# Designs tried in a protein design run: designed miniproteins, single chains. Part 3

Each design is a single chain, and the fold is of that chain. pLDDT is the mean over its residues in the fold that is shown.

## One batch from the design tools (miniprotein)

Design m71
Fold by ESMFold2-Fast:
Structure m71 (fold): chain A 79 residues (1-79)
Amino acid sequence: KLEELLEELGKEINSLLETEEKQEQAQRALLRAYHRILAGEDPAAVLAELEAELNSLIEDEEKQRRISEAVRRTREALL
């Protein structure tokens, strides 16, 4: 379920990112979060750091809000 949740999050995030380079950065961040959670790190803390990293890829505050909502939904579904 973790893999499915992060895959769906990744698809939503990619729709908000305008360049392939930013999409690759986001996917790398998601992959790191996945491995950190599998290694036993606190999912809430990992997802909070992921949210901050993903928001740094976007200048538009409306899109940043949508990213924060997507990460929050993922955290609620996981925890």
Scores: mean pLDDT 83

Design m72
Fold by ESMFold2-Fast:
Structure m72 (fold): chain A 120 residues (1-120)
Amino acid sequence: SIDELLEELENILNDFIESMSKYLKSLGVPEEVIKKFVDKLKKEVDEFIEKAKTASKEELIELLKETQEKLIKIIEDSGKEAVKALKDKEKQEELKKFFKEAIETLKDMFESFIKEIEKI
């Protein structure tokens, strides 16, 4: 069902956010910077899930596209702040690569869910 797919997507997105948080901590990004980043991502996920509960199939596909763009924007903007917070140039380059890979993973994830919703 759509409700089961939404629960799966919420869990996958929250696990993805937690994995990013752990990686940022491992590189030495300050806790306050990580918290602001995580809080912004979780807020967008929560707002998406709340809107999705009453959405039609077509509205849900548009919400998925909109949420993907918002999450990518947060990763790009907050990612720059996280990179600037690191003093080591090698760690800055590692984090930049990580965020590029994270954005591609997010795109693949949302495209997969859009295709599953379209089949219902």
Scores: mean pLDDT 88

Design m73
Fold by ESMFold2-Fast:
Structure m73 (fold): chain A 74 residues (1-74)
Amino acid sequence: MEELRRQAKELEEQLAENPDDWVALVRLARVYLQLGEPDKALEYLERAEAIAPDNESLRALVEVLRKEAEELKA
């Protein structure tokens, strides 16, 4: 629990310095999925796709993580 919250804080600080870091956005989405906050995770995934819409690896990661988030909400 504390470890995931620390990771979220570090990633949020990284995003404050570089808001276009889609890697940090995806990592933060994963942390929020592990914390049981799928809506928060989906927000970060949407931001990541907006930054790099033509990135094939990002698109594949977002698809997997979006499915996980939707399953947590079901």
Scores: mean pLDDT 80

Design m74
Fold by ESMFold2-Fast:
Structure m74 (fold): chain A 81 residues (1-81)
Amino acid sequence: MQELLDRLRAARSIEELEAVLREFRDYLIRQIENDPSLSPAEKEILIGSVDFAVAALVELARRTKEVDPELVARVAESLIK
């Protein structure tokens, strides 16, 4: 996980940022699906929240002329906590 956050901060292009965000989304969804402490309903809500947040971050990065990978990484980190 920290490696993915570090890669988000190091992203040099919108395409690179999008690729790392997709890996981060897939990682978090896999962790949620494999968490035995979560009910099926909790998993559905959390997966939906992660998917929505990553899609919003990708859209924000595409719409801004400047990529702020530090801000994106901080938002991604907040999704875990």
Scores: mean pLDDT 74

Design m75
Fold by ESMFold2-Fast:
Structure m75 (fold): chain A 77 residues (1-77)
Amino acid sequence: IRELAEKIVEITKKLIEEHGKEKVLELSKQSIEESKPTIGEEMSEKLKELSEELINKVNEGDFEGAIKTAEEMIKLV
């Protein structure tokens, strides 16, 4: 779990560096919305919240907090 969470944080950091925080938030929300028919509405909303928290923590440099948030996301799927 932690190894996968660390990879998610690393990828998120690179995406923010390439596209900026706002664009990464937009793309993340769109991807989760497209998955709604498969994962359901409740899980979709929870993943959007955790995704926003993850992106914000990475942008702030709180990488340990970001890893914890990514672990919570992994546990949902």
Scores: mean pLDDT 76

Design m76
Fold by ESMFold2-Fast:
Structure m76 (fold): chain A 91 residues (1-91)
Amino acid sequence: DKLKEEAKKLQKQADEAIKQGKNEEAAKLYQQLSEVYKKLSELEPEKSFNYQALSKGYEKASEYLKQGKSRESATVYTSTVLREIGRQLDE
């Protein structure tokens, strides 16, 4: 539960950083989100597939932001992270 609350807080901060064009801060927040979901995948093996997908999605989005590829980062975020979050909301 603490890790899930941390993920929600980091997600809100990342969304705000993206909205303000603070791509370097958003990249750091996405990297932290990747690490949180990696830990969740190890602690909750039943949902590990979904958490691993989220972790990889955030990691890839962070790397694109670090490279100044904000459009590619947004594409990865939408196609991987938002898709996995939406899947979890349906279940």
Scores: mean pLDDT 79

Design m77
Fold by ESMFold2-Fast:
Structure m77 (fold): chain A 59 residues (1-59)
Amino acid sequence: HMSLDERFEELLAEVEDPLLKSGLEQLRKAYDAGVISKEDAELALDAIRRYLEQRRAEA
């Protein structure tokens, strides 16, 4: 079970798509700056994880 910061690091290491990687970096910065809530960050990370799982299943 990972902390939110660890989840960001895991996804950033796993993501190969430049747009998704940029989006994740911006999301992490927004969370660190307090622009988005922990709940919103977790929902976004869950959506990105589902997208990656879907793409992996198609490969």
Scores: mean pLDDT 78

Design m78
Fold by ESMFold2-Fast:
Structure m78 (fold): chain A 89 residues (1-89)
Amino acid sequence: VPSTELPPEELHRAAVERARELGKQLEKKLGEAGPAVAEALVAAAERALTDPEAAEKAAELLGKAIEAAAAGNYEEAIEYAKKALEAAK
């Protein structure tokens, strides 16, 4: 791959940047659940360096939120996104 070994701070910054860009795409595609999913995704990425276990739990809940939103279940998606954000705090 074109990436090289980077310091943890650079890797974390790249992960947060990726989460922010993905969050913008999801915000536009996931309707009324979009903002909650985007916020939780960025929070999970930021948490990954300081608490990987919390970040992993948040990522699992985010996956469920995205699946629910894709199925049109926006209320369920928002609830999973809120749980993901709480796990990332």
Scores: mean pLDDT 76

Design m79
Fold by ESMFold2-Fast:
Structure m79 (fold): chain A 63 residues (1-63)
Amino acid sequence: MSLSEAVRNASLEELTAIPGIGKELAEELLKNRDNIKTVGDLLKVPGVGPQTVVRLATYFGIQ
């Protein structure tokens, strides 16, 4: 499963369980989930930087 697919399928509770992801950032990810097709699209989400992408990839076990 790709990182963008993992994020699109995650719940608010699952995203907020990720170390370094706050409730506000998790809500922004869910709000934009239908527009997230690639890792580049993740970086377009308000509050998402390269470190957040690494945290998501590590949590979902994606290289």
Scores: mean pLDDT 78

Design m80
Fold by ESMFold2-Fast:
Structure m80 (fold): chain A 87 residues (1-87)
Amino acid sequence: SLLEEISKFGEIVATTGAGTFLEVEVKSREELLEKAKEIAKTFPESYTAEIEEAKDSPFKKAPYDLVILVYDEEGRLVHVILLRAKK
């Protein structure tokens, strides 16, 4: 399942509708970005996954570092993954 694949990258702290909230054990922001890229590659090739800084996204008020916005072949937003480094 999508949640089982995502759970390989970190701790899922919450889920809501199309949203997944993930804490990742990383040493740097660059390592967090590399994990986000790996997660993005788990979606079908026909989908588009965009990685943004959370502060530059609609989710800027959430206490997360990065967001992955996943669009289907028709350009519909189908999944959102919010990532933060574990403190």
Scores: mean pLDDT 80

Design m81
Fold by ESMFold2-Fast:
Structure m81 (fold): chain A 120 residues (1-120)
Amino acid sequence: EERIERIRRAAREARVGLLLYEITKIKNPSEEEAEAIREAVRELVQNPLGYLQLYTLLSDPEAAKLLADEIIKAGPETVRAVIEGLREGGKYGEKLADLLRQAILDTGKATPEVIAALEA
């Protein structure tokens, strides 16, 4: 419950680093946690400051790789929730989803389940 509230607050305040940290610490999220992640990521991307911060992070190959590694470790449901949230943010969110998808593939660590989550 406290983690879901921290996720929602980080999204409202456009605190990209804190949101990504909280998301990546949830291993095998419940349906409620996955829904909170999806909504938080969508809200973050719809905020111009959130979009700009996330675009900056994902456009840095080193930062993108570190984030991709942590998202993969959080599991395929977290990957799915993040990608869905980004896509729901509209055309700018689609661009971020493409950058994250490429970063995840570039790690060489994506399982078949993670690859399937990238396409959902």
Scores: mean pLDDT 84

Design m82
Fold by ESMFold2-Fast:
Structure m82 (fold): chain A 74 residues (1-74)
Amino acid sequence: MEDEVLESTKRFLEALGYPEFAEKLVEEYRRLIAEGRPDVARAVLTAGIHLVLQGKSVEEAVAEMERLREALLA
């Protein structure tokens, strides 16, 4: 189920013209799952999609996700 959601999300972001960000978002999600934080992983995935839909650059979206991750893990 989660792998299907990740695959669909990656394809969606790639179709919108954000393949680099899609790869970073999937990598971060997998890292958080491996760290035992599926709650944070899902929050970061959702936030990443919203940032792309807002027209943020890859650099801005990555920085915003890192800030959100740090806040949620604090």
Scores: mean pLDDT 74

Design m83
Fold by ESMFold2-Fast:
Structure m83 (fold): chain A 64 residues (1-64)
Amino acid sequence: MVLSVDQYDTMRQYSDDITDPVVRQQVIDQVDRGRQFVQNGDVVGHQQQVDRMRQVINDYYQSI
């Protein structure tokens, strides 16, 4: 069974809302990393990248 990349596509869309170019690039980089974990079937790596992306996005919105 193939892991879905849909969550990463959704999170990539959120990066368009991020006006800070550094934070936006961090989200993009983490999406790319997460897609590699999904491609490899690495469920643990996938979950860790989702958690990292959530943290970065959450920290950004709290800083605004």
Scores: mean pLDDT 68

Design m84
Fold by ESMFold2-Fast:
Structure m84 (fold): chain A 64 residues (1-64)
Amino acid sequence: SLEEKLKKIREEIEKLNAEYDKKMAQAVAQGNKDEFIKIAKDYREKNTPLLEEEIKLEVEIQKA
């Protein structure tokens, strides 16, 4: 169902957020600005399509 797809995408977003929060915190602790920027860019590239899919599913559920 669309609701099951939405639940899965939200779980993927939560897992991605937890993983990248840890990576970014480590880069900050090390004072490595270049690594932080690299991690932040990679996070946005991976998170943006998931957020777009979440919005599309929410809109599709609302129209159904």
Scores: mean pLDDT 86

Design m85
Fold by ESMFold2-Fast:
Order: C-alpha cells, then structure tokens, then sequence
Structure m85 (fold): chain A 74 residues (1-74)
C-alpha cells in the first residue's frame, strides 16, 4: 500500500479531504478545530510511487496546499 500525507491548518472548525491521484483514486477526511494543524493521511492500494495528492477544505475555514509529499512504497 502507498500512503501520502496532506497538512492543513484550521482557521475555524473545518473538515478537510485528502485525495490520491494516479490509477486508484483514494480519499480520506479529517476534522480540525480552530487553530489546529491537521494531518490527512491517504492510503491507496496500487498507487504508483510518484502518486500526487491534493488537500481541500470541504467545510469551515483552513489553509491547505497541494500535497507534493512523495508516496511511500510498501
């Protein structure tokens, strides 16, 4: 399995989604309280080692970035 981590900062109570792109699309959601740093870990089977992930705000307010952290191969 491959895992990619997204990092977000919650400005208010917020929900974030991480998505892995590349072959098998996998998602994970994480809630954060105002002022928290939230780590969203997405695990996908069959994702390539160079898989990219995106992190997005689904509700509330937060700061996110495209997760360019490389996936870790098992």
Amino acid sequence: AMSVRGVANALEDATFRGTIHGGVEATAERRGRAGETVIIEVTGEGAPPDALATTEVLGGRGVTAVNEQPAEAL
Scores: mean pLDDT 67

Design m86
Fold by ESMFold2-Fast:
Structure m86 (fold): chain A 96 residues (1-96)
Amino acid sequence: MVDVDTTVKEVIPDVQAIVVEIDGKDVIVYVPGADENFKPGDKVHVKGELVEREGKYYIVNGTVTLNGKTFKVVSRKEAIMASVDRGIKLLEEAVE
């Protein structure tokens, strides 16, 4: 289990992910609203399970805390679906 303070290196809006450095590795964390809440250089506290898939590292079953606000780590599919649902709502509002 990971329980570390780190810095956001990158935000990937298309999949609602942040990239953080843990133990010298670039680790991908899927968080709904990543593009709205996080910026490169943000100081975050990451808790969860570190897993490796196809040479890439991910946090699963965890949380990310930024400025006292805690975000739940989700699956890639769940994060992408949340982004699509937001896009549809914005399009519906723009048609009025």
Scores: mean pLDDT 75

Design m87
Fold by ESMFold2-Fast:
Structure m87 (fold): chain A 73 residues (1-73)
Amino acid sequence: NEEEVKQLLLDLINRFVKKRDELVKETGGLSLEERIKLYEEETKKMLEELKDNKVAVERLKEIEEVVNEILNS
């Protein structure tokens, strides 16, 4: 379901933005390396939260596979 995939992506983006803004407030700024690490951590947390939902996990894997195929083609 396209709408379900869209909702998952929006939730992931919103979680990343919120956490980034909190850390920027605490530290005065984030390096590129710190931002990448933050994104990886939030992605991992979302996958862990969704692990019991096979459909959501498979949809996220499909998105990741398509992105990797585009980047490597």
Scores: mean pLDDT 67

Design m88
Fold by ESMFold2-Fast:
Structure m88 (fold): chain A 100 residues (1-100)
Amino acid sequence: PLSNILRAIGLALRAIGLLEDVRLLKEEAKKKNVKLSKETEDALQAARDAAERALALAMRVLKDPSDDATLAEAEAALARAEAALAEAKKLLAEELEKLK
């Protein structure tokens, strides 16, 4: 149905936005001359991997809009990406505070 197509488009756009947020966080750390901890790098990588999976699954739904299972998996992958990005932002903020 049309609703699954619109949801898949929304998921794809949000996943692209998350990937851009990961890139910007890495650039901000480099600009501030902060060496990221392994924990922060792992959280950023987890966010990127989950966002890339969400995007791939959303694109699959656009090819088969009746695939409710793949749509649900895409939504779950996006939620994991959002959680991992939030953790990365928290860890980076803690690293920046230690430098003051």
Scores: mean pLDDT 86

Design m89
Fold by ESMFold2-Fast:
Structure m89 (fold): chain A 100 residues (1-100)
Amino acid sequence: SPRQQFYQQIISMMDQAYQDIQNGDYQNAINISNQGIDMVRQAYNQGIISEDDYRSIISILNSIRSYANRIINGVITQDQGIDMVRTTVDRGRQYINQVV
C-alpha cells in the first residue's frame, strides 16, 4: 500500500541518518532528516498517514536532526549522539511496526 511504501522509505532514511552519524557525516544526517520531514508533510497532506502518525514521525526526525546539530555545535559528544540517535531510530521502528 502507499502507507507501507511510505513507512519503508522512512525506516530506510532513519537507518541512513544513523549510519551517517556513526561515520561523522552529521550534515548528511541533517539533510536526510529534512528530506524525511518534507516527505512526512506530503504524506499527511495526501491523506496517506494519520495526524497521530504525522506528529510521531516528525518528532522522531526532529530528534535525529537536533542530535546531529548538537554534535556539530559541541553540546554533546559523538558517542552520546550515536546512543541518542540509535535509541530514537529504535523507537521509530517500534512505532512504525505498530501502525503498519
Scores: mean pLDDT 91

Design m90
Fold by ESMFold2-Fast:
Structure m90 (fold): chain A 65 residues (1-65)
Amino acid sequence: SALSERARRLLREGEEALARGDGDTAAKLFQQAGVLATIAGDEALLAEARRGLREALELDPSAQS
C-alpha cells in the first residue's frame, strides 16, 4: 500500500539520520513510520519502526520532545 511504502521511506530516512548521529531527527522519522505502519496494519514494519525508535532514543534520550 502507499502507506507501507511511505513508512519504508521514513524508516530509510531514520536510519540515515542515525548514521549521521542525529537522534532527534531519527526518532521523529521512526515515530512517523510507526504511525503509518499502524494505519496500514503492517506489523513487521511497525516492529522495525519501534526498533529504530529505541536506537534513536539511546543515541539522544531527549529526542521524544
Scores: mean pLDDT 84

Design m91
Fold by ESMFold2-Fast:
Structure m91 (fold): chain A 87 residues (1-87)
Amino acid sequence: MTIDEAARVIGEKMKEKGLTPEQAAEVFAEAARRLGLSDEVAEEIAKTVLDNADKPPEEIAREVLEIFRKHGVSVEAARTAMLLLLD
Protein backbone atom coordinates (compact mmCIF):
# COMPACT_ATOMS: atom_id res chain seq x y z
CA MET A 1 0.00 0.00 0.00
CA THR A 2 1.29 3.47 -0.87
CA ILE A 3 1.34 6.35 1.64
CA ASP A 4 -1.17 8.21 -0.59
CA GLU A 5 -3.61 5.25 -0.44
CA ALA A 6 -3.25 5.01 3.36
CA ALA A 7 -3.66 8.79 3.81
CA ARG A 8 -6.88 8.74 1.74
CA VAL A 9 -8.44 5.93 3.84
CA ILE A 10 -7.44 7.58 7.15
CA GLY A 11 -8.61 11.02 5.92
CA GLU A 12 -12.04 9.61 5.03
CA LYS A 13 -12.32 7.98 8.48
CA MET A 14 -11.40 11.30 10.15
CA LYS A 15 -14.21 13.03 8.19
CA GLU A 16 -16.69 10.25 9.08
CA LYS A 17 -15.90 10.59 12.81
CA GLY A 18 -15.97 14.42 12.73
CA LEU A 19 -12.79 14.69 14.80
CA THR A 20 -11.54 18.04 16.05
CA PRO A 21 -7.82 18.75 15.43
CA GLU A 22 -7.21 18.20 19.17
CA GLN A 23 -8.95 14.78 19.07
CA ALA A 24 -7.01 13.74 15.94
CA ALA A 25 -3.71 14.82 17.58
CA GLU A 26 -4.50 12.71 20.68
CA VAL A 27 -5.52 9.64 18.62
CA PHE A 28 -2.42 9.69 16.38
CA ALA A 29 -0.04 10.36 19.31
CA GLU A 30 -1.56 7.30 21.06
CA ALA A 31 -1.03 5.24 17.86
CA ALA A 32 2.68 6.17 18.00
CA ARG A 33 2.95 5.10 21.67
CA ARG A 34 1.22 1.77 20.95
CA LEU A 35 3.71 1.12 18.12
CA GLY A 36 6.58 1.58 20.62
CA LEU A 37 7.68 5.06 19.54
CA SER A 38 8.97 7.53 22.15
CA ASP A 39 6.85 10.20 23.87
CA GLU A 40 8.95 12.80 22.00
CA VAL A 41 7.85 11.33 18.62
CA ALA A 42 4.22 11.11 19.83
CA GLU A 43 4.38 14.83 20.78
CA GLU A 44 5.90 15.68 17.35
CA ILE A 45 2.95 13.88 15.68
CA ALA A 46 0.41 15.74 17.85
CA LYS A 47 2.08 19.10 17.05
CA THR A 48 2.13 18.26 13.31
CA VAL A 49 -1.66 17.56 13.39
CA LEU A 50 -2.35 20.87 15.21
CA ASP A 51 -0.01 22.88 12.92
CA ASN A 52 -1.86 21.45 9.87
CA ALA A 53 -5.41 21.77 11.29
CA ASP A 54 -6.51 24.04 8.38
CA LYS A 55 -5.49 21.43 5.77
CA PRO A 56 -7.73 18.61 4.44
CA PRO A 57 -7.75 15.45 6.64
CA GLU A 58 -5.99 13.45 3.87
CA GLU A 59 -3.02 15.88 3.96
CA ILE A 60 -2.87 15.74 7.78
CA ALA A 61 -2.89 11.91 7.60
CA ARG A 62 -0.11 11.97 4.97
CA GLU A 63 2.14 14.18 7.18
CA VAL A 64 1.59 11.85 10.16
CA LEU A 65 2.34 8.72 8.05
CA GLU A 66 5.62 10.33 6.84
CA ILE A 67 6.70 10.80 10.49
CA PHE A 68 5.91 7.10 11.21
CA ARG A 69 7.90 6.05 8.11
CA LYS A 70 10.88 8.28 9.13
CA HIS A 71 10.97 6.40 12.48
CA GLY A 72 10.98 2.95 10.84
CA VAL A 73 7.26 2.09 11.04
CA SER A 74 5.79 0.61 7.84
CA VAL A 75 2.89 2.44 6.16
CA GLU A 76 0.74 -0.69 6.66
CA ALA A 77 1.46 -0.86 10.43
CA ALA A 78 0.90 2.89 10.94
CA ARG A 79 -2.38 2.80 8.94
CA THR A 80 -3.65 -0.21 10.94
CA ALA A 81 -2.89 1.45 14.31
CA MET A 82 -4.40 4.80 13.26
CA LEU A 83 -7.60 3.19 11.91
CA LEU A 84 -8.00 0.96 15.00
CA LEU A 85 -7.94 4.02 17.29
CA LEU A 86 -10.41 5.89 15.02
CA ASP A 87 -13.07 3.14 15.46
Scores: mean pLDDT 86

Design m92
Fold by ESMFold2-Fast:
Structure m92 (fold): chain A 72 residues (1-72)
Amino acid sequence: MLEELRRLLLEANPDAPEEQIDRILAETPKLAAEAAEQAPSLTDPEERELALRVAEDPVLALLEGRKVREEL
């Protein structure tokens, strides 16, 4: 699972170092947990739907560019 996702991220970002991809993957569960925690407090249906999507499938959301940490 994570190995296949790592491969997809490397293919999508060939210029990114493997260490950066590994950091993103390591932070993905944290981003999912934060999204799940914040979703009930969001009043905008579109923002709430996005947060729920990140919580349920953070890797797919990351691949679609919907939840990326630029500080990494």
Scores: mean pLDDT 63

Design m93
Fold by ESMFold2-Fast:
Structure m93 (fold): chain A 98 residues (1-98)
Amino acid sequence: MKKPLYALSVTVRLPTEEQAQEVASRLKEELEKLGGTNISVEGTTVYALYFTDSKEEAREIGEKLMELLRKMGVLSGRVQISNITEGISYEEVERVEA
């Protein structure tokens, strides 16, 4: 039996590419402190991906990232947790309120 593997996926859409790069830079700094992650920017959209064997850890990291986005004035973001090993998706969608 394999241990469950969870993916924390964060997607944020910004009004401009310049704001997307700024958000990506700040997310990268915070996530590197948490053990490393993948961050990419496509136009005005920022993607962050973090893998863990703990759903609780994924949730805590997601909540911390959403709080960071709130402090940056981001109006909307999506955080999703998926159990890759079992093929089960747990969708926790938080909206950042300005």
Scores: mean pLDDT 69

Design m94
Fold by ESMFold2-Fast:
Structure m94 (fold): chain A 79 residues (1-79)
Amino acid sequence: MEDEERRKRILEEYERLLAEARTAEEVAERALELIENNTRENLLIAQGLARHLVEEGAPPELIERVLEALRRKDLELAS
């Protein structure tokens, strides 16, 4: 079923990006890149990366940067 395959791809990409990112700064950079590339899957992965930054206690500046980008994209899509 496509929903299961989509979920699997999202989880695999999320795990791969976390494994590749060595620092909170790199995680934030990957999330911002995903947000800019504007696919539903990329936005879901970026939301997961933002949650990871919050859970790991990343610097507030990094968390705010990612959340601001997500909010801006949400406003663009709502318009």
Scores: mean pLDDT 76

Design m95
Fold by ESMFold2-Fast:
Structure m95 (fold): chain A 80 residues (1-80)
Amino acid sequence: DVKENIKNGILEALKKVAPNLSEEKINKIAEKIVEKALEAALKEDHEEFYQKMIEAIEENKDLLSEEELKKILEYFKSLL
């Protein structure tokens, strides 16, 4: 299941980058990223997938502290 694999990858990344982030917040952010980026992932458009992930995180920045937001954005920017 491509959607589950993408979500699990994002969940593991978020846990490593922001270990103090709650399970509820991690799941919510991962879900928002998958919703926004799934089509790009299915098209194997790596650049669009990266851009959609950043957009999803920024649209949901109120779920994160400024420190968590910075760490997560820096991590995803490093993936490409």
Scores: mean pLDDT 77

Design m96
Fold by ESMFold2-Fast:
Structure m96 (fold): chain A 60 residues (1-60)
Amino acid sequence: SDACVQTRVAELGRELVKQLEPILNGDTSHAAISRYFLNNLGFNTVQLAQLLEAQARKLC
């Protein structure tokens, strides 16, 4: 509902993909990203979304 939060979530998502690209050998699919977070941090996609929203709120 907050336009600033939505914009920042999109920006953080793009930066996350850029940072993960070399780690995932260029595979930035949802499956590869989800597997990385589940295996390395124990986060599912809902938890990842919550983390990005929380970080976005700090930037607003």
Scores: mean pLDDT 75

Design m97
Fold by ESMFold2-Fast:
Structure m97 (fold): chain A 78 residues (1-78)
Amino acid sequence: MIDTPTFDNTPLDEVLRTILETAGYKVTVQSAVELPVFSGSFFNVDPFETARILAASYGLRLEIQREGNEVTLTLSAA
């Protein structure tokens, strides 16, 4: 089964966490700003590229820190 995550009015931090956790990462999301909600689904592509595209679509700056299987995402105003 192609397990493509689908979202309906889901907070962006939950969307980002779900995409990366589905890819096998342990995810922490930090935000300095109020996050938008997202509705839609994604293709099974690189989860980090998907996260960057999402953040950019909402005018947000995304910082990604990786330590093995652990990922910290930091969202801030651009």
Scores: mean pLDDT 76

Design m98
Fold by ESMFold2-Fast:
Structure m98 (fold): chain A 85 residues (1-85)
Amino acid sequence: MEKIEKAANLYTAGGILAVASEIENNQETADEAVRLFVEAAKIEYEAGNKQLAKEVADRALSFAEKYNVSPETKKLVEEVKKEIE
């Protein structure tokens, strides 16, 4: 299913950018990583993979708090986490 493949690709890309943001301490890279995790979580939730969606959303929130992402990105992850839970 194309939707699940997109979520997997977004989660992988988010993970790569998360590692990059840890090395560079770059807020824009951290913001992008969190946004990719949020998108992946939404797609997994819509596909019926609620447990995986929750795990991805929790990871996105933890990363957003740790790396001081933009207020807009933090709001997005908090809203998605509420929708999934």
Scores: mean pLDDT 75

Design m99
Fold by ESMFold2-Fast:
Structure m99 (fold): chain A 58 residues (1-58)
Amino acid sequence: MSERVQAALDRLKAAGSKTLPVLDMSLPSSPVDDIGQYFGDRFERNADAVLKLEEIKK
């Protein structure tokens, strides 16, 4: 697992969330040099959104 994805999961676990971020695996509309980094960024963004939702629900 990439460092970025692992860090996002660790932050999510620290917040006590049971909700896993959904990884949108749709292909980008333009070519990218690093597909793994692209999806890792999207996963981190989704994890951050879940963390913010958990904070709001508090």
Scores: mean pLDDT 60

Design m100
Fold by ESMFold2-Fast:
Structure m100 (fold): chain A 87 residues (1-87)
Amino acid sequence: SVEELLERAEKLAKKIANEEVKKFLLERIEKLREKAKDKEIPEEVLKKAEEYLKEAEKYLQDPNVSELLVVEKIYKALELLEEAIEK
């Protein structure tokens, strides 16, 4: 579900070391959660967003990978969900 994906994105965002980026991501997730109320998201969009979040989780496991890659994957997941909600 979209709520489960947003909760997962929130958990990832909370692990971001840069406090400003973390706050920005958490704010974006909260706004998207409000917009997603009573919206039906296509299965294909949910699946693709989940794939991006899985990539973000893999990057977080590698201490030599920049957290900017994690942030990029979270952005891609949120962008897909936002686009689906606006259609």
Scores: mean pLDDT 83

Design m101
Fold by ESMFold2-Fast:
Structure m101 (fold): chain A 74 residues (1-74)
Amino acid sequence: LLEEISRVIKEHPSIPESVQMELMHVILEGIANNESVEELIARLEAVAARAKARYPEAADAIDAALGQIKELLR
């Protein structure tokens, strides 16, 4: 799972490295704290929203990566 998520993020090199790190941190923290899938997805969507506001040029890549990550968390 974590290796698959890492691969998804790395397949979108247009996403700034700081955003990639933040997404990975949220996922690792959520798993370590035994968060529900719903809670983890909500946190990831919040990170994605902030990232898209800061880096509008990466919005499509961020949305694509988020969609794939959500599928992996099911």
Scores: mean pLDDT 81

Design m102
Fold by ESMFold2-Fast:
Structure m102 (fold): chain A 100 residues (1-100)
Amino acid sequence: MSEAELEVEVLASLALMALWLAKKLAEKGDAEGTVEMLELVVRLAEEIRRIAERDPSTRPLAEEARERAVAGLDEVERAAEEKGLEEAAEAARRAKAEIE
């Protein structure tokens, strides 16, 4: 595994942890904390995209990370909607649009 591939895997893992935290915060009714974690996910996804642009060999890992992030965002949106956190649900939809 190259250093670039390792960097993508580390950033992807951080994004999945941020998505897990966002879902837990939404389940607890913390709209602000949920939005902050979603903003972190978008920043991590953008960095993964920049690495894939510089090193095309990382594109398969970046695409897999993107697919997993989109699935995680769908889960966060659902949790936010179930708790009536409209701004957090909108933030999840916006994050998905930015990553897709």
Scores: mean pLDDT 89

Design m103
Fold by ESMFold2-Fast:
Structure m103 (fold): chain A 68 residues (1-68)
Amino acid sequence: VSPQQDQQLIQQALELIRNTRTVEGAQQANQVFQQSSPNSQLSAFLSGQVLRLVSEGQTEIAAALVAK
């Protein structure tokens, strides 16, 4: 993956994770996240969103966001 493509994937993953409101959206965010290069900021953001969703009782969305 080129540096430009990698930055695009990271940005796309951040946007999808930020805007996740459904299980389907979480699955899409997870797919893009898995395609991006390892990034500590993106991983920290993902972890924060998972904790927020769990605290709100949206455990299915949280599970879909980190599914393998």
Scores: mean pLDDT 77

Design m104
Fold by ESMFold2-Fast:
Structure m104 (fold): chain A 80 residues (1-80)
Amino acid sequence: SLEEAIELVRSVPDFDLYGKIATELLIIGYELTAELEPAVRDEALILARALRLALEGRVEEAVALLREGFARIAAGEPVT
């Protein structure tokens, strides 16, 4: 859900080294999902981008991206 994604993103800066490595693997997983599953491509790419921003300490940008992207998907709008 959007709320769970926001909670994860807000937690990323506080992760230890292993948690940050797990987040990098999760990003790769979402990027692969976007390539293999066109039906969820936009959701997967938004999640991957938001997690990358969170790893960079750009948490509020990541939260804004999640809120805007998920709202557009829910409205049936393109997320470009």
Scores: mean pLDDT 83

Design m105
Fold by ESMFold2-Fast:
Structure m105 (fold): chain A 70 residues (1-70)
Amino acid sequence: LNAEEKAALAELLAKSSLPAEVKERILAAGDWAEVEVSVYHLHLVVTGELTDELLADINALLAFLESIRK
């Protein structure tokens, strides 16, 4: 991720309802952020903890990360 993409990701994470620990892991992953978001999404699906708010936040994060991937 370039500096502009990292700043945009950090802003999206700050606005999201994700737990602070998960936000930190996603930011620390850098270019692997999409994998970390996908792992968290799978965890929520498997545990039955996926809410509409979390799904919206995850979809926004994945859409952003996919848009910067070529």
Scores: mean pLDDT 79

